# Designs tried in a protein design run: designed miniproteins, single chains, continued (5). Part 65

Each design is a single chain, and the fold is of that chain. pLDDT is the mean over its residues in the fold that is shown.

## One batch from the design tools (miniprotein)

Design m18247
Fold by ESMFold2-Fast:
Structure m18247 (fold): chain A 92 residues (1-92)
Amino acid sequence: MSKEELIRLAELVKRLAKRALEAVQQGNDFEADVLSALAYIVAAISRKYGDTPEEKEIAELADRIAEATDNRDVDGLQKVLEEAEKLLERLK
């Protein structure tokens, strides 16, 4: 994956975490379930095409977003969002 593609994927994962956190906090179960499903898809695709440590880290973050969202785990989503932000800073 190119550096630009990796940055875009990290930004997507950060946006998924932020939206999932907001959906869970608002009690929007429909949006939370949709975002969880999208995070599982992102994780699966990233794992299929990812070979570098950074690509694997993105897949793991996406899996954690899906799991925390399914469990309505606000603290878990906040931690994943912070880790996604730190990853994005490292990639710049």
Scores: mean pLDDT 85

Design m18248
Fold by ESMFold2-Fast:
Structure m18248 (fold): chain A 68 residues (1-68)
Amino acid sequence: MTRQDYFDAALAKAKEKNDQQTIDLAKQMDALGLPKEYYQALIDALDAPPDVKAQTLARIQAEIDAIK
């Protein structure tokens, strides 16, 4: 599977959980053209408990800020 395939699967799963904030963040990351590593971290967060998901999202945001 490609980066996009995993991203699409993560979005579908996020919709099932009705987590719009995660979907919006994923779309922003895609729009920024971030590397596959960020998408994988987001996917992992979507499959994790809420606590782990929050930590992963925070880490992703920090890395996005660093690239700016």
Scores: mean pLDDT 58

Design m18249
Fold by ESMFold2-Fast:
Structure m18249 (fold): chain A 112 residues (1-112)
Amino acid sequence: SEEVLKEILKLLKKALEALEAGKVEEAEKLLKEALELAKKLPDKLLRRALLTLLEAALLALKKGDVELAREALEDAIDLVEFALANPDKDSLEFVRRAIAAALRGIGLILEV
């Protein structure tokens, strides 16, 4: 749903602003809200990729790694913006981008 993706994007941008302001607890709450919305996404590959990036960000925050959390959050924002600009979820471009995002999220989790 485009409306769900737009709401996720708003939450992620607010989380990034909170993180930049040193408001870690506020960023965590916003990320958890975005994660719950991401679970409702109909496309399985996009949902899995986004959930992995959001889980990486939350895990990084739990361990006090604000820089890793910021990186995961920026990657999640890029993925959502790409998904909004590219509504054809069956395109090779979309599939490749979503797979790359999922692998990136796994890599970030392994760094935590």
Scores: mean pLDDT 87

Design m18250
Fold by ESMFold2-Fast:
Structure m18250 (fold): chain A 75 residues (1-75)
Amino acid sequence: SAAARAARAARAEALQGILDTLNKVRKGEITVEQGKKEVEEIIARMVDLGLLSEEEGKTMLKVLHNSLESLAKLS
């Protein structure tokens, strides 16, 4: 269906955005705080679109925040 295709496209775009944000923080192109803001916006949109529950979004943000902090320490 068109809705299923749109959902897959939105998930792919969100994943690419998260990976791009992690890579920018790893390279020191943006701060951890900026990276956290970017992933929060991506996850909030996925929750708003019904692609993640509120609880799944909260769990994913915790993991992503920890990953961003760890990547910054490697730079």
Scores: mean pLDDT 85

Design m18251
Fold by ESMFold2-Fast:
Structure m18251 (fold): chain A 95 residues (1-95)
Amino acid sequence: MKPSAEELIARLQKLIDEMKEAMKNGDKEKVLETAKEILRLAREYKEIEDSLTPEQKAAVDAELEKAMVLVRNAYLEFGDEELKKIYDELKEILN
């Protein structure tokens, strides 16, 4: 079943917080795992975005922009090419 906008926002906020904590702890594996989960939610959002109100879409886009910046910062810190690929795909989803 496809998630609601509110469910997507809550899940993204949780993953952003988990990724921030993993970055603070230098846990590269957890950073990559969390970034991959954010990408899965972003792909799921892309499938349902046309069914959302403009306000709901703006709210999800705002959380994805925060996640995209965080993934880019993680790539710059850790140099993991997989994080760069995730960042590039998130950037395409938000266009």
Scores: mean pLDDT 84

Design m18252
Fold by ESMFold2-Fast:
Structure m18252 (fold): chain A 87 residues (1-87)
Amino acid sequence: MEEEIKRKAEEFKKLPKEKQLGEFVKIYKEYRYDPEKLALFLKELGIPMEAYRHLEPQLGYRLPDITGLIKAGKLLGLSEEQLQKAL
């Protein structure tokens, strides 16, 4: 389990930044009912839980709103230009 999450995080880091936002949303939806897996994934990315919890209400069930997507992209270190390409 932990090894699978570490591999997923390493594969995620290899993605172009513009692709990372969409992949992050997929992983969030996959792990939303398994908080331990989500926490391990965020830890492997070096993302503080406090920063993530600020976004959590905006990442919604069906589709994150545009504000949530922008905040998630910034959390992942995307520039404004990369964010425009990801959206």
Scores: mean pLDDT 70

Design m18253
Fold by ESMFold2-Fast:
Structure m18253 (fold): chain A 76 residues (1-76)
Amino acid sequence: SKESILNLLDELEGLASPSGKELIQVLRKLVLSDAPESEIQTQLGVLRIHAVVMQEPDDFLDKLDELEKLITEYYS
């Protein structure tokens, strides 16, 4: 559900670096505005690249995998 996606974004924001928090805020705005799946998937890709480059914690990467799954299920 949209609520489950927003809840995972809140959890990710709690784990994220300051720059990661900004990217999560962008993604949250897209979800809240019912942006197209393609735009949301593009921003997920940006967040994943950021997470690898900035060496975000392993629990952040695990939650990001859960988020990607929930978004795919939501738009299926």
Scores: mean pLDDT 84

Design m18254
Fold by ESMFold2-Fast:
Structure m18254 (fold): chain A 66 residues (1-66)
Amino acid sequence: SAEAEKLAERVRKRAEALGILTEQNRKLVEAIAEIIRESEVVYRDGLIAFKGISPEEFMKRIDEAA
């Protein structure tokens, strides 16, 4: 979705601004952005929620990208 793409881009820009985008960390940022794009982003009660992925699966994918 357009909202998921925008959120993924914000994650990338923030990581770049913080100076944490080394070649190694870029894989983590790309994994996070991809999870965001693949997720059904839902706005509920002032919070952004990701449908289609559990917190455990999210952490597993991050660990595999590291």
Scores: mean pLDDT 67

Design m18255
Fold by ESMFold2-Fast:
Structure m18255 (fold): chain A 69 residues (1-69)
Amino acid sequence: LKELEQKIKNAKTSSELSEAYLDLGNEYFKKKKYDEAIKYYEEGLNYSVGSIGSKIQKNLDKAKEEKKK
């Protein structure tokens, strides 16, 4: 987790930021911390362009579904 938070701080472009937030959201998703996963996926969407935005959106939708269970 600390390494992924550092990746966000070190990101210099919107593409790097969106990918870092996707990775961080995925780590929280694996830990079943769906509220945190949703938060970081939503942040990633603010910086995403092209195909990475679609990947983040799919993972965000999945995290919202898991939160309901």
Scores: mean pLDDT 78

Design m18256
Fold by ESMFold2-Fast:
Structure m18256 (fold): chain A 82 residues (1-82)
Amino acid sequence: SLTEELQSMSDEELLALAEEHFREGNDYFKAGQYTEAKNAFLQAAQCYEELYRRTGEKKYLDQAVEAEVKAGLCDIKIVLKM
């Protein structure tokens, strides 16, 4: 599963993946592609959550929360466009 794959990654690889998904989420959101943006933000959140689990560093918790909030905003945008 994706979770098992994330758990096998180094902290450096996991951070790079988190940053890439967060960037993709922002790019999709700016383009109005809210379903794709949501998926990217949720994947970024999973990576940051795993980093927080490993390190205990609040910065990763804060980044995971930000990604989850942005995913929630995508849901609101999807509903408003329906």
Scores: mean pLDDT 89

Design m18257
Fold by ESMFold2-Fast:
Structure m18257 (fold): chain A 56 residues (1-56)
Amino acid sequence: SAGLASDGGAARAAGAPTAEGAAEGIRQSYLGGKLFGGEEAGRRSRDAALRAAASG
């Protein structure tokens, strides 16, 4: 994207996968965290991944 306001591609395409890829990563992050640290750890992991996806 250049000049014209794309549909948000620039905000999330900057060195990051698509929104679908981000969602999948978030889900796997939660599952992995839960496996190792229990439910709260899973939620924390997911929350961190969500933040990273939102700012990345």
Scores: mean pLDDT 65

Design m18258
Fold by ESMFold2-Fast:
Structure m18258 (fold): chain A 68 residues (1-68)
Amino acid sequence: SSSLVSHYRNVADNARKEATRLRDEGNALRDEGLRNPATRDELMAKADELFGLARGSEELARGFEDAV
């Protein structure tokens, strides 16, 4: 079952990497919105959506981590 454990860890690691990528993207959009008032509300809404997706990926990672 070391193969199954390795698979679950790989899925968790990939989900953690995806969460980091989404949070970085969200922070970049938020920072851009703070610099440009004309696009602020739109970029802040997109950033919030990305932060939500990041939380989902973190939950997925936790689920697989807890299963091994």
Scores: mean pLDDT 89

Design m18259
Fold by ESMFold2-Fast:
Structure m18259 (fold): chain A 71 residues (1-71)
Amino acid sequence: SPQRQQVLAQWDQLAAEADTLIANSTDIQQQLQLGSFIGMGQIMIALEADVATLQQFIRRMQALIAEVRAS
């Protein structure tokens, strides 16, 4: 159905975004593992941005769930 194709397309987009979030989180973890405290302010900014992006991602997942349930 057209609705099923739309949901699958939205799911594929969310999966690609999740991969990017994992990559960003891994980079932050590697920076912390190096024990370098130079640029802690930049690490904190990156963490705050990551939290904001995760919150937006959760909202988009909830919207997709609501769309599927309304179908």
Scores: mean pLDDT 75

Design m18260
Fold by ESMFold2-Fast:
Structure m18260 (fold): chain A 92 residues (1-92)
Amino acid sequence: SIEKLNELFIKKLKERLPELDKESQEKVEKVIEEIKAGMTLEELVLRLAQVSPEIREEALEILRSRAPEWTEKDVEATVDALIVEIKAEIEK
């Protein structure tokens, strides 16, 4: 279920938290709270991609697990497209 996947994602993020700098830790903690509030996978991937390359890779891995039929290029293009869309919205 999506709830089970979100729980697993939160667990993995918490495991990586001590390896991040203080600013990235604070951003990840905020993302964890938003996931608990019902954040979609698309919103989660976008927020994580903005924190650090390491967290971006975790987000990519979750997307790969949900869409195993997608190529690596399609997975990366999806994450990058979501980042571009949010940046465009912020700049409005």
Scores: mean pLDDT 60

Design m18261
Fold by ESMFold2-Fast:
Structure m18261 (fold): chain A 87 residues (1-87)
Amino acid sequence: SLPTVGDTLQGLRSSLIQALDIIRNKDLSKSQIRSFITQAIQQSRRLGLYDVSRILSQSLKQKTRDGLRKSSIISIGKSIKILDKKI
């Protein structure tokens, strides 16, 4: 699909930082965490950032809420570092 006005490297990075803060500091359900990660995957794919989308997708393989939370924190952190090198 065509990139939207919000589909920039800076926009994705800001969204990932916000998602990381929310996931760390809020008692989220599994479905809420999955929603944040899925939105980030879709945005990264629209930007052609397939390495970022792959890293984020790995976290969705976790079966437990706590496993998903921990894996998501790691995957988002790695994704932010990749984006820092491109910005």
Scores: mean pLDDT 83

Design m18262
Fold by ESMFold2-Fast:
Formats: sequence, structure tokens, C-alpha cells
Structure m18262 (fold): chain A 78 residues (1-78)
Amino acid sequence: MQLTEEQKKLIRETFGKLPQDVQDNFLRALGLVVMGRPLSPEQQYAVDTVLKAFRDAGLPDEWVTDRSLWGQLAQAGS
């Protein structure tokens, strides 16, 4: 999926408003979720926090765990 610059900005702003520990734990959790591995309580809390933030911003829940989407954001942030 190719994100627009407006969508990338909204996702970065929404995610960037969260505490750094939540951001870091979420990115670690994303790799574990893709591999079907269990999450720690801190990682689960981070995933739930990002899901809530995305819902509050009107973004789809499925985008939270989309590895391709987060790969595009990483490339755009360079």
C-alpha cells in the first residue's frame, strides 16, 4: 500500500504524540506480532495505546500492525 504524504504526516503526528517508551515498545511489539510471538505486558500496553490513538485520529485499526506501512514511514523519515 502506498501512503500519501498527508497520511504519513497524520500517522507520524499521531504516533509522535505518544511517550517515547510507548513508541519504542510498540515498534518492538510489531516485530513480535508479525512473527506470532507473545507480547510482554509493556509491549501489549504500547499496542493498545497506539490502537486507541489511531482510532481517536480516525485511522484504520489494521494500519497499526501493518509492517509495510511502518516500513514506508521509516523510509520517509530518513
Scores: mean pLDDT 73

Design m18263
Fold by ESMFold2-Fast:
Structure m18263 (fold): chain A 105 residues (1-105)
Amino acid sequence: MVEKIKELFDKYLATKDEEERKKILEEIIEGIKSLKSDEDQKKVFDYFLEKFKEYAKTLSVEEIKDLVEKVVQPLLQSLPSSLQDEMAEKFREAFLPILEEKLKE
């Protein structure tokens, strides 16, 4: 399942069709909810963090805010509450420097 979720996430980032993107995001969320171990959930979210960090560098400040609200927050909500705070902090630490650099430019 971990590899399938990673493949779905790569497909999500490559997809420009909004309706297809919604379907892929739904499959990703269902995949995360089906993971039985904290280790597998962390592996999936570490992969998301790496990919989002790369992707966010290509976006405007407003597009990053939209990404956080519409994609990152729903993904975090699919985790057990014990992991939500840890993963939310990792995403905050990754996105803040990117946002600060874009606000200077």
Scores: mean pLDDT 80

Design m18264
Fold by ESMFold2-Fast:
Structure m18264 (fold): chain A 84 residues (1-84)
Amino acid sequence: MEIEPVDPELLAELQRRYRPLLAAPPAEQQAAIRRLLAEAARSPPERRAILLDAVSGLLAALAAQGVAPDPDVIEALREAHLAL
């Protein structure tokens, strides 16, 4: 597993920003995933990895509600993973 040195303030900010969304309605979780994927696409690799970790948490929460990601979210996920 890669242990990249990341800014502790950035990590704490992202955790504060996405943690409440783990209990949010599916539409809100989908909107957050879209925002995080858009930010990851324009971010350097170290920031992108942390943003994609937040996306993974939201995807797991969405799946726990029995909801599949929208097709545009699936396409954005594929593009983000190809950029890694």
Scores: mean pLDDT 72

Design m18265
Fold by ESMFold2-Fast:
Formats: C-alpha cells, structure tokens, sequence
Structure m18265 (fold): chain A 79 residues (1-79)
C-alpha cells in the first residue's frame, strides 16, 4: 500500500540520517572507531531488514533501492 511504502521510506530516511550522524561524529573524533563500526553495521542491517519487508509486500523496486543504499553505506565506512 502507499501508506506502507511511505512508512518504509520514512524509516529508511531515519536510518540514513543516523548513519550520517555517526560518520560525522567519528570524523570529528567524538566517538571511538569501535563504537562507530558497531552502530553503522547495525544501521546497515536495519536497512537490509526494511528491504526484506518491502520485498515481502511485493515492492521489489523499493527493496532493490534500499539494498543499493545499504551497499553505498557499507562502501562509505570501508573507505
């Protein structure tokens, strides 16, 4: 449904925002590398979970977009 899709997108946006905040705090030396890796890993897994939820509801295109975002996030903290 449109409502379900919007809720998934809102949750994904919150995850992306939190990921950017964690990365920024790490770059500023406000958190440890170990804490940042743990938090960023959790956020990537949460986004993958949303992609699985979207796929289960038949939203294949949304699921693939969310998986691509998760891959981009993983690349970001691998550099």
Amino acid sequence: SEEFERRILEEAERIEEEFREVLEKLRRGEISEEEAVARMTGLILALIGLAEDAEFEGLEELAERLREKAREMAREFST
Scores: mean pLDDT 85

Design m18266
Fold by ESMFold2-Fast:
Order: C-alpha cells, then structure tokens, then sequence
Structure m18266 (fold): chain A 82 residues (1-82)
C-alpha cells in the first residue's frame, strides 16, 4: 500500500523531470501534480501503518528531490523561451 503509492510518486516525479527536460510543459506539469498527490497519499498511508519516521523521511526526501529537479528544469525552459 505505502510502497505502491511511494513507487507511483517516484515514477510520476521522474516522468515530470524527463518531460520538463524535453520541453513538454503540459506533460511535466501533469506528472508533477500527480506525483504530489501520490506522495501525500503515501505519507498518509505510511502514518496509518505506523511506519518508522526514518523510513518516511527517506521516502519523502527521494520524491521531493526529483520534484525539485523537475521544477528547476521547468524554470530553465521558461527562461529560454522567448
């Protein structure tokens, strides 16, 4: 349950980063939004299941790192577009 949502969040965050690097703004934004929703669901399920805080922090950190990279890639594209 938690692992499935966490993997889904990672997958969407990774797809968002690749879409942003490819200049596909619409796809990148859609994947970023889905990754955020899946991450929130994963955190909620992890807390309900009583997962160790250390494991939750590691899982959240991994997704946030990819989301940050995706946001930075989108910002770089916006700066290049006339």
Amino acid sequence: EFEALHQRALEHARQALEAAKAGDYDSAVAHLQQAERDLQAAVDKGLQAGLPEEKLKAAVGAVLELLRAGEEALQALVEKVE
Scores: mean pLDDT 80

Design m18267
Fold by ESMFold2-Fast:
Parts: C-alpha cells; structure tokens; sequence
Structure m18267 (fold): chain A 73 residues (1-73)
C-alpha cells in the first residue's frame, strides 16, 4: 500500500548508494501523481533535503519529483 511504501522510500533517500537515493526520489514523485495531496505534503520536506544531496543525479531526481508535486498541490 502507498502508506507502507512511502516510509520505505523516505528511508531509501538516506541509502549509502546514490543510485538507490535517486530511484527513491523518482518513485516518490510517481506516487504523488497517483496518491494525491496527503502523500505530496508528507514527501515534500524529504525531497527538499534530497535536492541538497552530494550526488548530482540525486539532486536532479529530487528536483524532477518536486516539479511533479507542484502539479498536484
């Protein structure tokens, strides 16, 4: 369920592997497009933090996800 998936994805944003962090950011953006405003509101602070990540691919994925969230707020 979305409620179970979001906490796991937020934890994955802190993974040691930047590919995992980038994938988590993209998946959060996809969930927001289907799950609605409550998921958007819960995920926004985590994606803002991911936008400051050391890895440029993670930052790009977070920015893309935040763009998706803005269309659903």
Amino acid sequence: AVEEELPALVEALSDADPAVRAAAARQIGRLAETAGSSIVEAATPALIAAGQDADPEVRRAAEEALGRLRRHL
Scores: mean pLDDT 76

Design m18268
Fold by ESMFold2-Fast:
Structure m18268 (fold): chain A 58 residues (1-58)
Amino acid sequence: EIYELTEDFETTVEPKATLPAGTPVEVLGRLADGNYIVRTPDKGNVETIPGSLLRPVR
């Protein structure tokens, strides 16, 4: 399922990058702490992003 970033996000996994607001990400899973496991479109990296920074694309 595709979500989008509500604001800019700096990646925590190498190689480091800034993903701008509106970047689509594929949700792979949800964690009990409110974070989401997502795949980034440009590098295909798996990142953990707070759910507050994500919204469903609809």
Scores: mean pLDDT 75

Design m18269
Fold by ESMFold2-Fast:
Structure m18269 (fold): chain A 89 residues (1-89)
Amino acid sequence: DDFATSLAMLYAGQLSGEGNKIIATVSDPKIQAQLKAILNKQVGQVFDDVIATSKTKGVYDLHVDAQNIINNKITQLKNEKNKLLEQAA
């Protein structure tokens, strides 16, 4: 489904963009590398989750569900950033 793929690419791209902005606030290259590995896994997961949701949901509900998935992944990445920075201090 071209529409489902386009939405999955849009939301995966949104997570990638927001996640990379968070990673850019970190000066430690080792912590940046660890966060990039986490973000890459999250981006793949969001793509798959949006494709799966698109098979059962209308456009409005799909948009709400996808945005909640992105928000949860961003919160997870921020928490992991804080944890890694505390461990490095």
Scores: mean pLDDT 82

Design m18270
Fold by ESMFold2-Fast:
Structure m18270 (fold): chain A 83 residues (1-83)
Amino acid sequence: SMDKIKEELIEKTKETLEKNKPYLEKIKDENRLEIEFEALLGLFRMEAVALKREHPEIISDEDVEETIKEIEAIIEERLKEVK
């Protein structure tokens, strides 16, 4: 279901952020830190778009946008924790 796919992608995002947390916390340059978070966001945006292409009957454009917004919020919160 769409809810399951969204939950799995959100969980993958959280796991990736946890794995990278020790690395991100060592970055003292705020510009470098912003670039690393933008790169992570880009990766998950691509994943959400790919999932829609694989399951167009289950995942709508609105579902992709909502999922991306939720991922953006998670990434922004984690960025605040490491600054």
Scores: mean pLDDT 77

Design m18271
Fold by ESMFold2-Fast:
Structure m18271 (fold): chain A 68 residues (1-68)
Amino acid sequence: PTLSAEEYLSTIPNPSAELKEAMAALMEAVKALQEDPTPENAARADAAQRAFLAVWAREQRERAKREA
């Protein structure tokens, strides 16, 4: 489930620390959910995924603005 995000980050030249931190948090939350599938862990995983996507979308917009 996180393979594509990791692979994508490895292809981005100089991914931001914020994006790396968001991805690490998502991976940790997903691992916790897989080990103990409680509603609390599901909520944490959902929140981490939303946070990662928000950082991703913001940085995408910022890059688009800097491109010709």
Scores: mean pLDDT 73

Design m18272
Fold by ESMFold2-Fast:
Structure m18272 (fold): chain A 82 residues (1-82)
Amino acid sequence: SELQARWAEARRLITEGLRTGDEALIERGVELAAETYLALYDLPESLRPLVVRAWRGAVLARQGKEAEAEALGREVEAELAA
């Protein structure tokens, strides 16, 4: 329930940031989403930068910045393959 509440708040922050163009809200939401994801799946803190980058890619895609989203996706895939 606590993790579900944090996940809902992360999505709310990202959605509101995208709606208003508030990059600070988007960044807070991305950080909270990454933190919640690591906790929810019991993943090591060493994966936080990768999870943050994946969420940034998802946000860029929603903003229509497809080339930037694809570039971030390729970086995440390369890191996962290593």
Scores: mean pLDDT 79

Design m18273
Fold by ESMFold2-Fast:
Structure m18273 (fold): chain A 68 residues (1-68)
Amino acid sequence: EGDVLDAVGQLGAEIARELGFTPEGIAKAVKFANRVLKLGLTPEQVQELIDIVREKGVEEAEKRLDEL
């Protein structure tokens, strides 16, 4: 339970950082995190999304999320 929330928080932070902590980037990070929570993803799936954001950027992570 807590593990998923911690992972989602980290994912949101990585997205916001990739987008330069702009108001628009923060809003996008929150929207992405809410979508992850609604889909009921596992901590392992959330970690995969974090790795994609860090290595390939937010657009590639959005494509992966659409497959889940």
Scores: mean pLDDT 81

Design m18274
Fold by ESMFold2-Fast:
Structure m18274 (fold): chain A 75 residues (1-75)
Amino acid sequence: SMMEEMWEEINKILAEHRKELEKLLADPKATEKEILEVSKKTLEKILEIFKKYNAPEEHIKIVEEQLEEVKKKLA
């Protein structure tokens, strides 16, 4: 189903996010800003997939709100 395809793409994005976070957490020179930037990119990718598959408005709104919170922390 289209919903299953959406979650497969989301799970791939989340796996890539986890891999990038593991690299940053292993690096003693990594900054909170770098972690937030990885989170921002992940949320932007998830939002694009949700919009591509016409996900429920409630799900889109939650991701948009999380993205705005991350953007505020980066400001």
Scores: mean pLDDT 87

Design m18275
Fold by ESMFold2-Fast:
Structure m18275 (fold): chain A 62 residues (1-62)
Amino acid sequence: SVEEVAQALREGDAGFQYLLIQLLAKYDPEALRQLRPLLEELAATSASPRVRAAARKALGTL
């Protein structure tokens, strides 16, 4: 579910977050659209530069 994906993104490490964002962008863009507020939060506040970049890129494709 989208709620479980949201929790995985919030609680996962940076490597997991990076891969999950990319997989969703390619295979489940509708789930990414539903997660837009979380992507915006990660793009603004994530400690990982690559997670911030991945979130911004995903937002640009929605």
Scores: mean pLDDT 84

Design m18276
Fold by ESMFold2-Fast:
Structure m18276 (fold): chain A 76 residues (1-76)
Amino acid sequence: MKVLTLEGEDLLSGLQAIGEAIRALLSGEVDEARVILPKSLQLHALAEREARAAGLEVAEVRDVDERRVEVTLRRA
C-alpha cells in the first residue's frame, strides 16, 4: 500500500496539502493520503468536504496533538 503524508502549517500550505492529497489519490499514485492540518483554521472540515466532493472516502480524523489534526483519505 502506497501512503502519502502531507502537513500544512498555515492556510496556504494547508490548502496545498489538501489539493495534493486529493490529486495523488485521484491519479492512482497513492492508495492512502494523510493530511496533517492546524485545528485553529478548521481546514480539516474543508479537507473532508473536498474529498467527499471528489468521490473519496474519509477513513479517519484524529487529533495529532493540541494544535493539529490528521485527516486520512482513501479512494472509495
Scores: mean pLDDT 86

Design m18277
Fold by ESMFold2-Fast:
Structure m18277 (fold): chain A 95 residues (1-95)
Amino acid sequence: VEELLKEIEELAKKDPSKGMAVAIIASTLFAGLDPEAALRLWQLARELAPKADKEEVSKIIKKYMPKIVQALKDGITREKAVELAKEIIEDVKNE
């Protein structure tokens, strides 16, 4: 998950709101699959919070969280969760 952290940090340099939202989404996705990765992602989200716009963060979370919840219900693997997180990062980056 080191690559995901780097990708989110690069996104956050351009748009802290996008970075924070993706970090929260990824932390939720990994909470049951990789708790240590989830904690690191949550810590990154907390560091970005002072620079982020709450309304933009909420908008992005609301858009992607249903997809995360469905993936978790469907029993997504850790490997597929990494792929899904990268997909969401690229989608959010290109908004």
Scores: mean pLDDT 86

Design m18278
Fold by ESMFold2-Fast:
Structure m18278 (fold): chain A 85 residues (1-85)
Amino acid sequence: NPLFQSMQQRLADLQQLAQRSTVPQMRAQAQQDIAQLQQDLANLQQQYQAGKLTDHQFVLRVTSLNIRLVGTEFDIELAERRARR
C-alpha cells in the first residue's frame, strides 16, 4: 500500500532527524516515540489488511498517527533550535 510505504519513509526520515539531534535527552525520547509510532503503524496496517476497519475509522487512525509524527518532528526541531541559542 503506497500510503503505508510513505508513512514508513517519513518515520525513517524522522529517525535520522532524531539521531542528528545534539540534545541527548531529546534523542532518547524521540527514539522511544518513533518506536511506538512504528508499532502503531504496523498494527493499523494489520487491521486494515484484515478488513477490520471502516474507511472512516482508517482515516481517523491515519490522521492521529500523522499528528503524532508531526508533533515528534516539531519537538526535535524546537529542542535543536533552543540548544543553539
Scores: mean pLDDT 83

Design m18279
Fold by ESMFold2-Fast:
Structure m18279 (fold): chain A 66 residues (1-66)
Amino acid sequence: MEEVKKEIDRLIDEFVAAYRAGDTARAAEAVQRLFELGEKYGILDEVEERLTAALQAVQDEQRAAA
């Protein structure tokens, strides 16, 4: 479980970085891997919640910078 949480944290960071860079392919790959892990370990709801929070945070950051 701890190793899975670390991988999820890494993939969320990768998604945020890709989103900021406009790299849609890399962002999609990170999301796909996150959902795969969430489904495999029965924590899909938690993965979805964390992805939503991360996306909202980066969008809020970009909006504040505008």
Scores: mean pLDDT 79

Design m18280
Fold by ESMFold2-Fast:
Structure m18280 (fold): chain A 91 residues (1-91)
Amino acid sequence: IQSILDELQEEMEKMSEGARLVFGLEFGKLLYKEMMEKAKSEEERERIEKRWEEIRKEAEEELKKVGEAKKEEVEKAKKLAEEYYKKRLEA
């Protein structure tokens, strides 16, 4: 797991600020979906949903400040998020 995280960190260091934010948003979205499916109560789901909305809003504000990532960077960041989400499960 640590080796996978170290590899991810190196990839993130190569990304622009905008691409890094897009990666975080996509990765967070995948985690949010997983947490919602595993939630044991309606109260837990509401808590997860509220936290995700806060994270999403903050990330959208940051994207506006740092400038929007190029379309190519957005696509790469999304694919990388899916890839590392999958690797997390296989580790």
Scores: mean pLDDT 75

Design m18281
Fold by ESMFold2-Fast:
Structure m18281 (fold): chain A 66 residues (1-66)
Amino acid sequence: MMMPSLEQAREAANRLVELGLLEPSQWSDPQAIADALVRAVSTGKLPVEDVGEMAAALQVLRDSLQ
């Protein structure tokens, strides 16, 4: 699998913030991100097929914040 870029990671985090599922302060919190992704799928705001790519992008963002 290709690693997403840092720019793609920031876009993914911003998308969850725009959907009202995540706050910018939670970008470094893996549990908050996981909960946001589950809520996005369960509410129909994110297709299931996009979850893997979104999760990978958010992992890159968390790694960049250390």
Scores: mean pLDDT 72

Design m18282
Fold by ESMFold2-Fast:
Structure m18282 (fold): chain A 89 residues (1-89)
Amino acid sequence: MEEKEKLLKKFKELLKKLFSKMNEEEIEEFRKSFAEFFEEILNNKEMAEKILNAKTVEEFIEILEEFLKDNPELLKVFIHILENKLKLL
């Protein structure tokens, strides 16, 4: 099994790399789409609210990291999605 801390570090690096290719409006749309995903797909209203109330991109990343730390299967899925999205850019 892959080390949890290694996967979290990889996730943060992929997110920062993705955001470096996006403007502020695209990052805001991405944040909102993540909140919608947590509410509608994962049925996690608390997480959606935390994401929407994030004041900075850094806080948004920290909120996601804290959640995914306790959800390693979902962390692997998100890493795969981010890697595929980066390949298309």
Scores: mean pLDDT 79

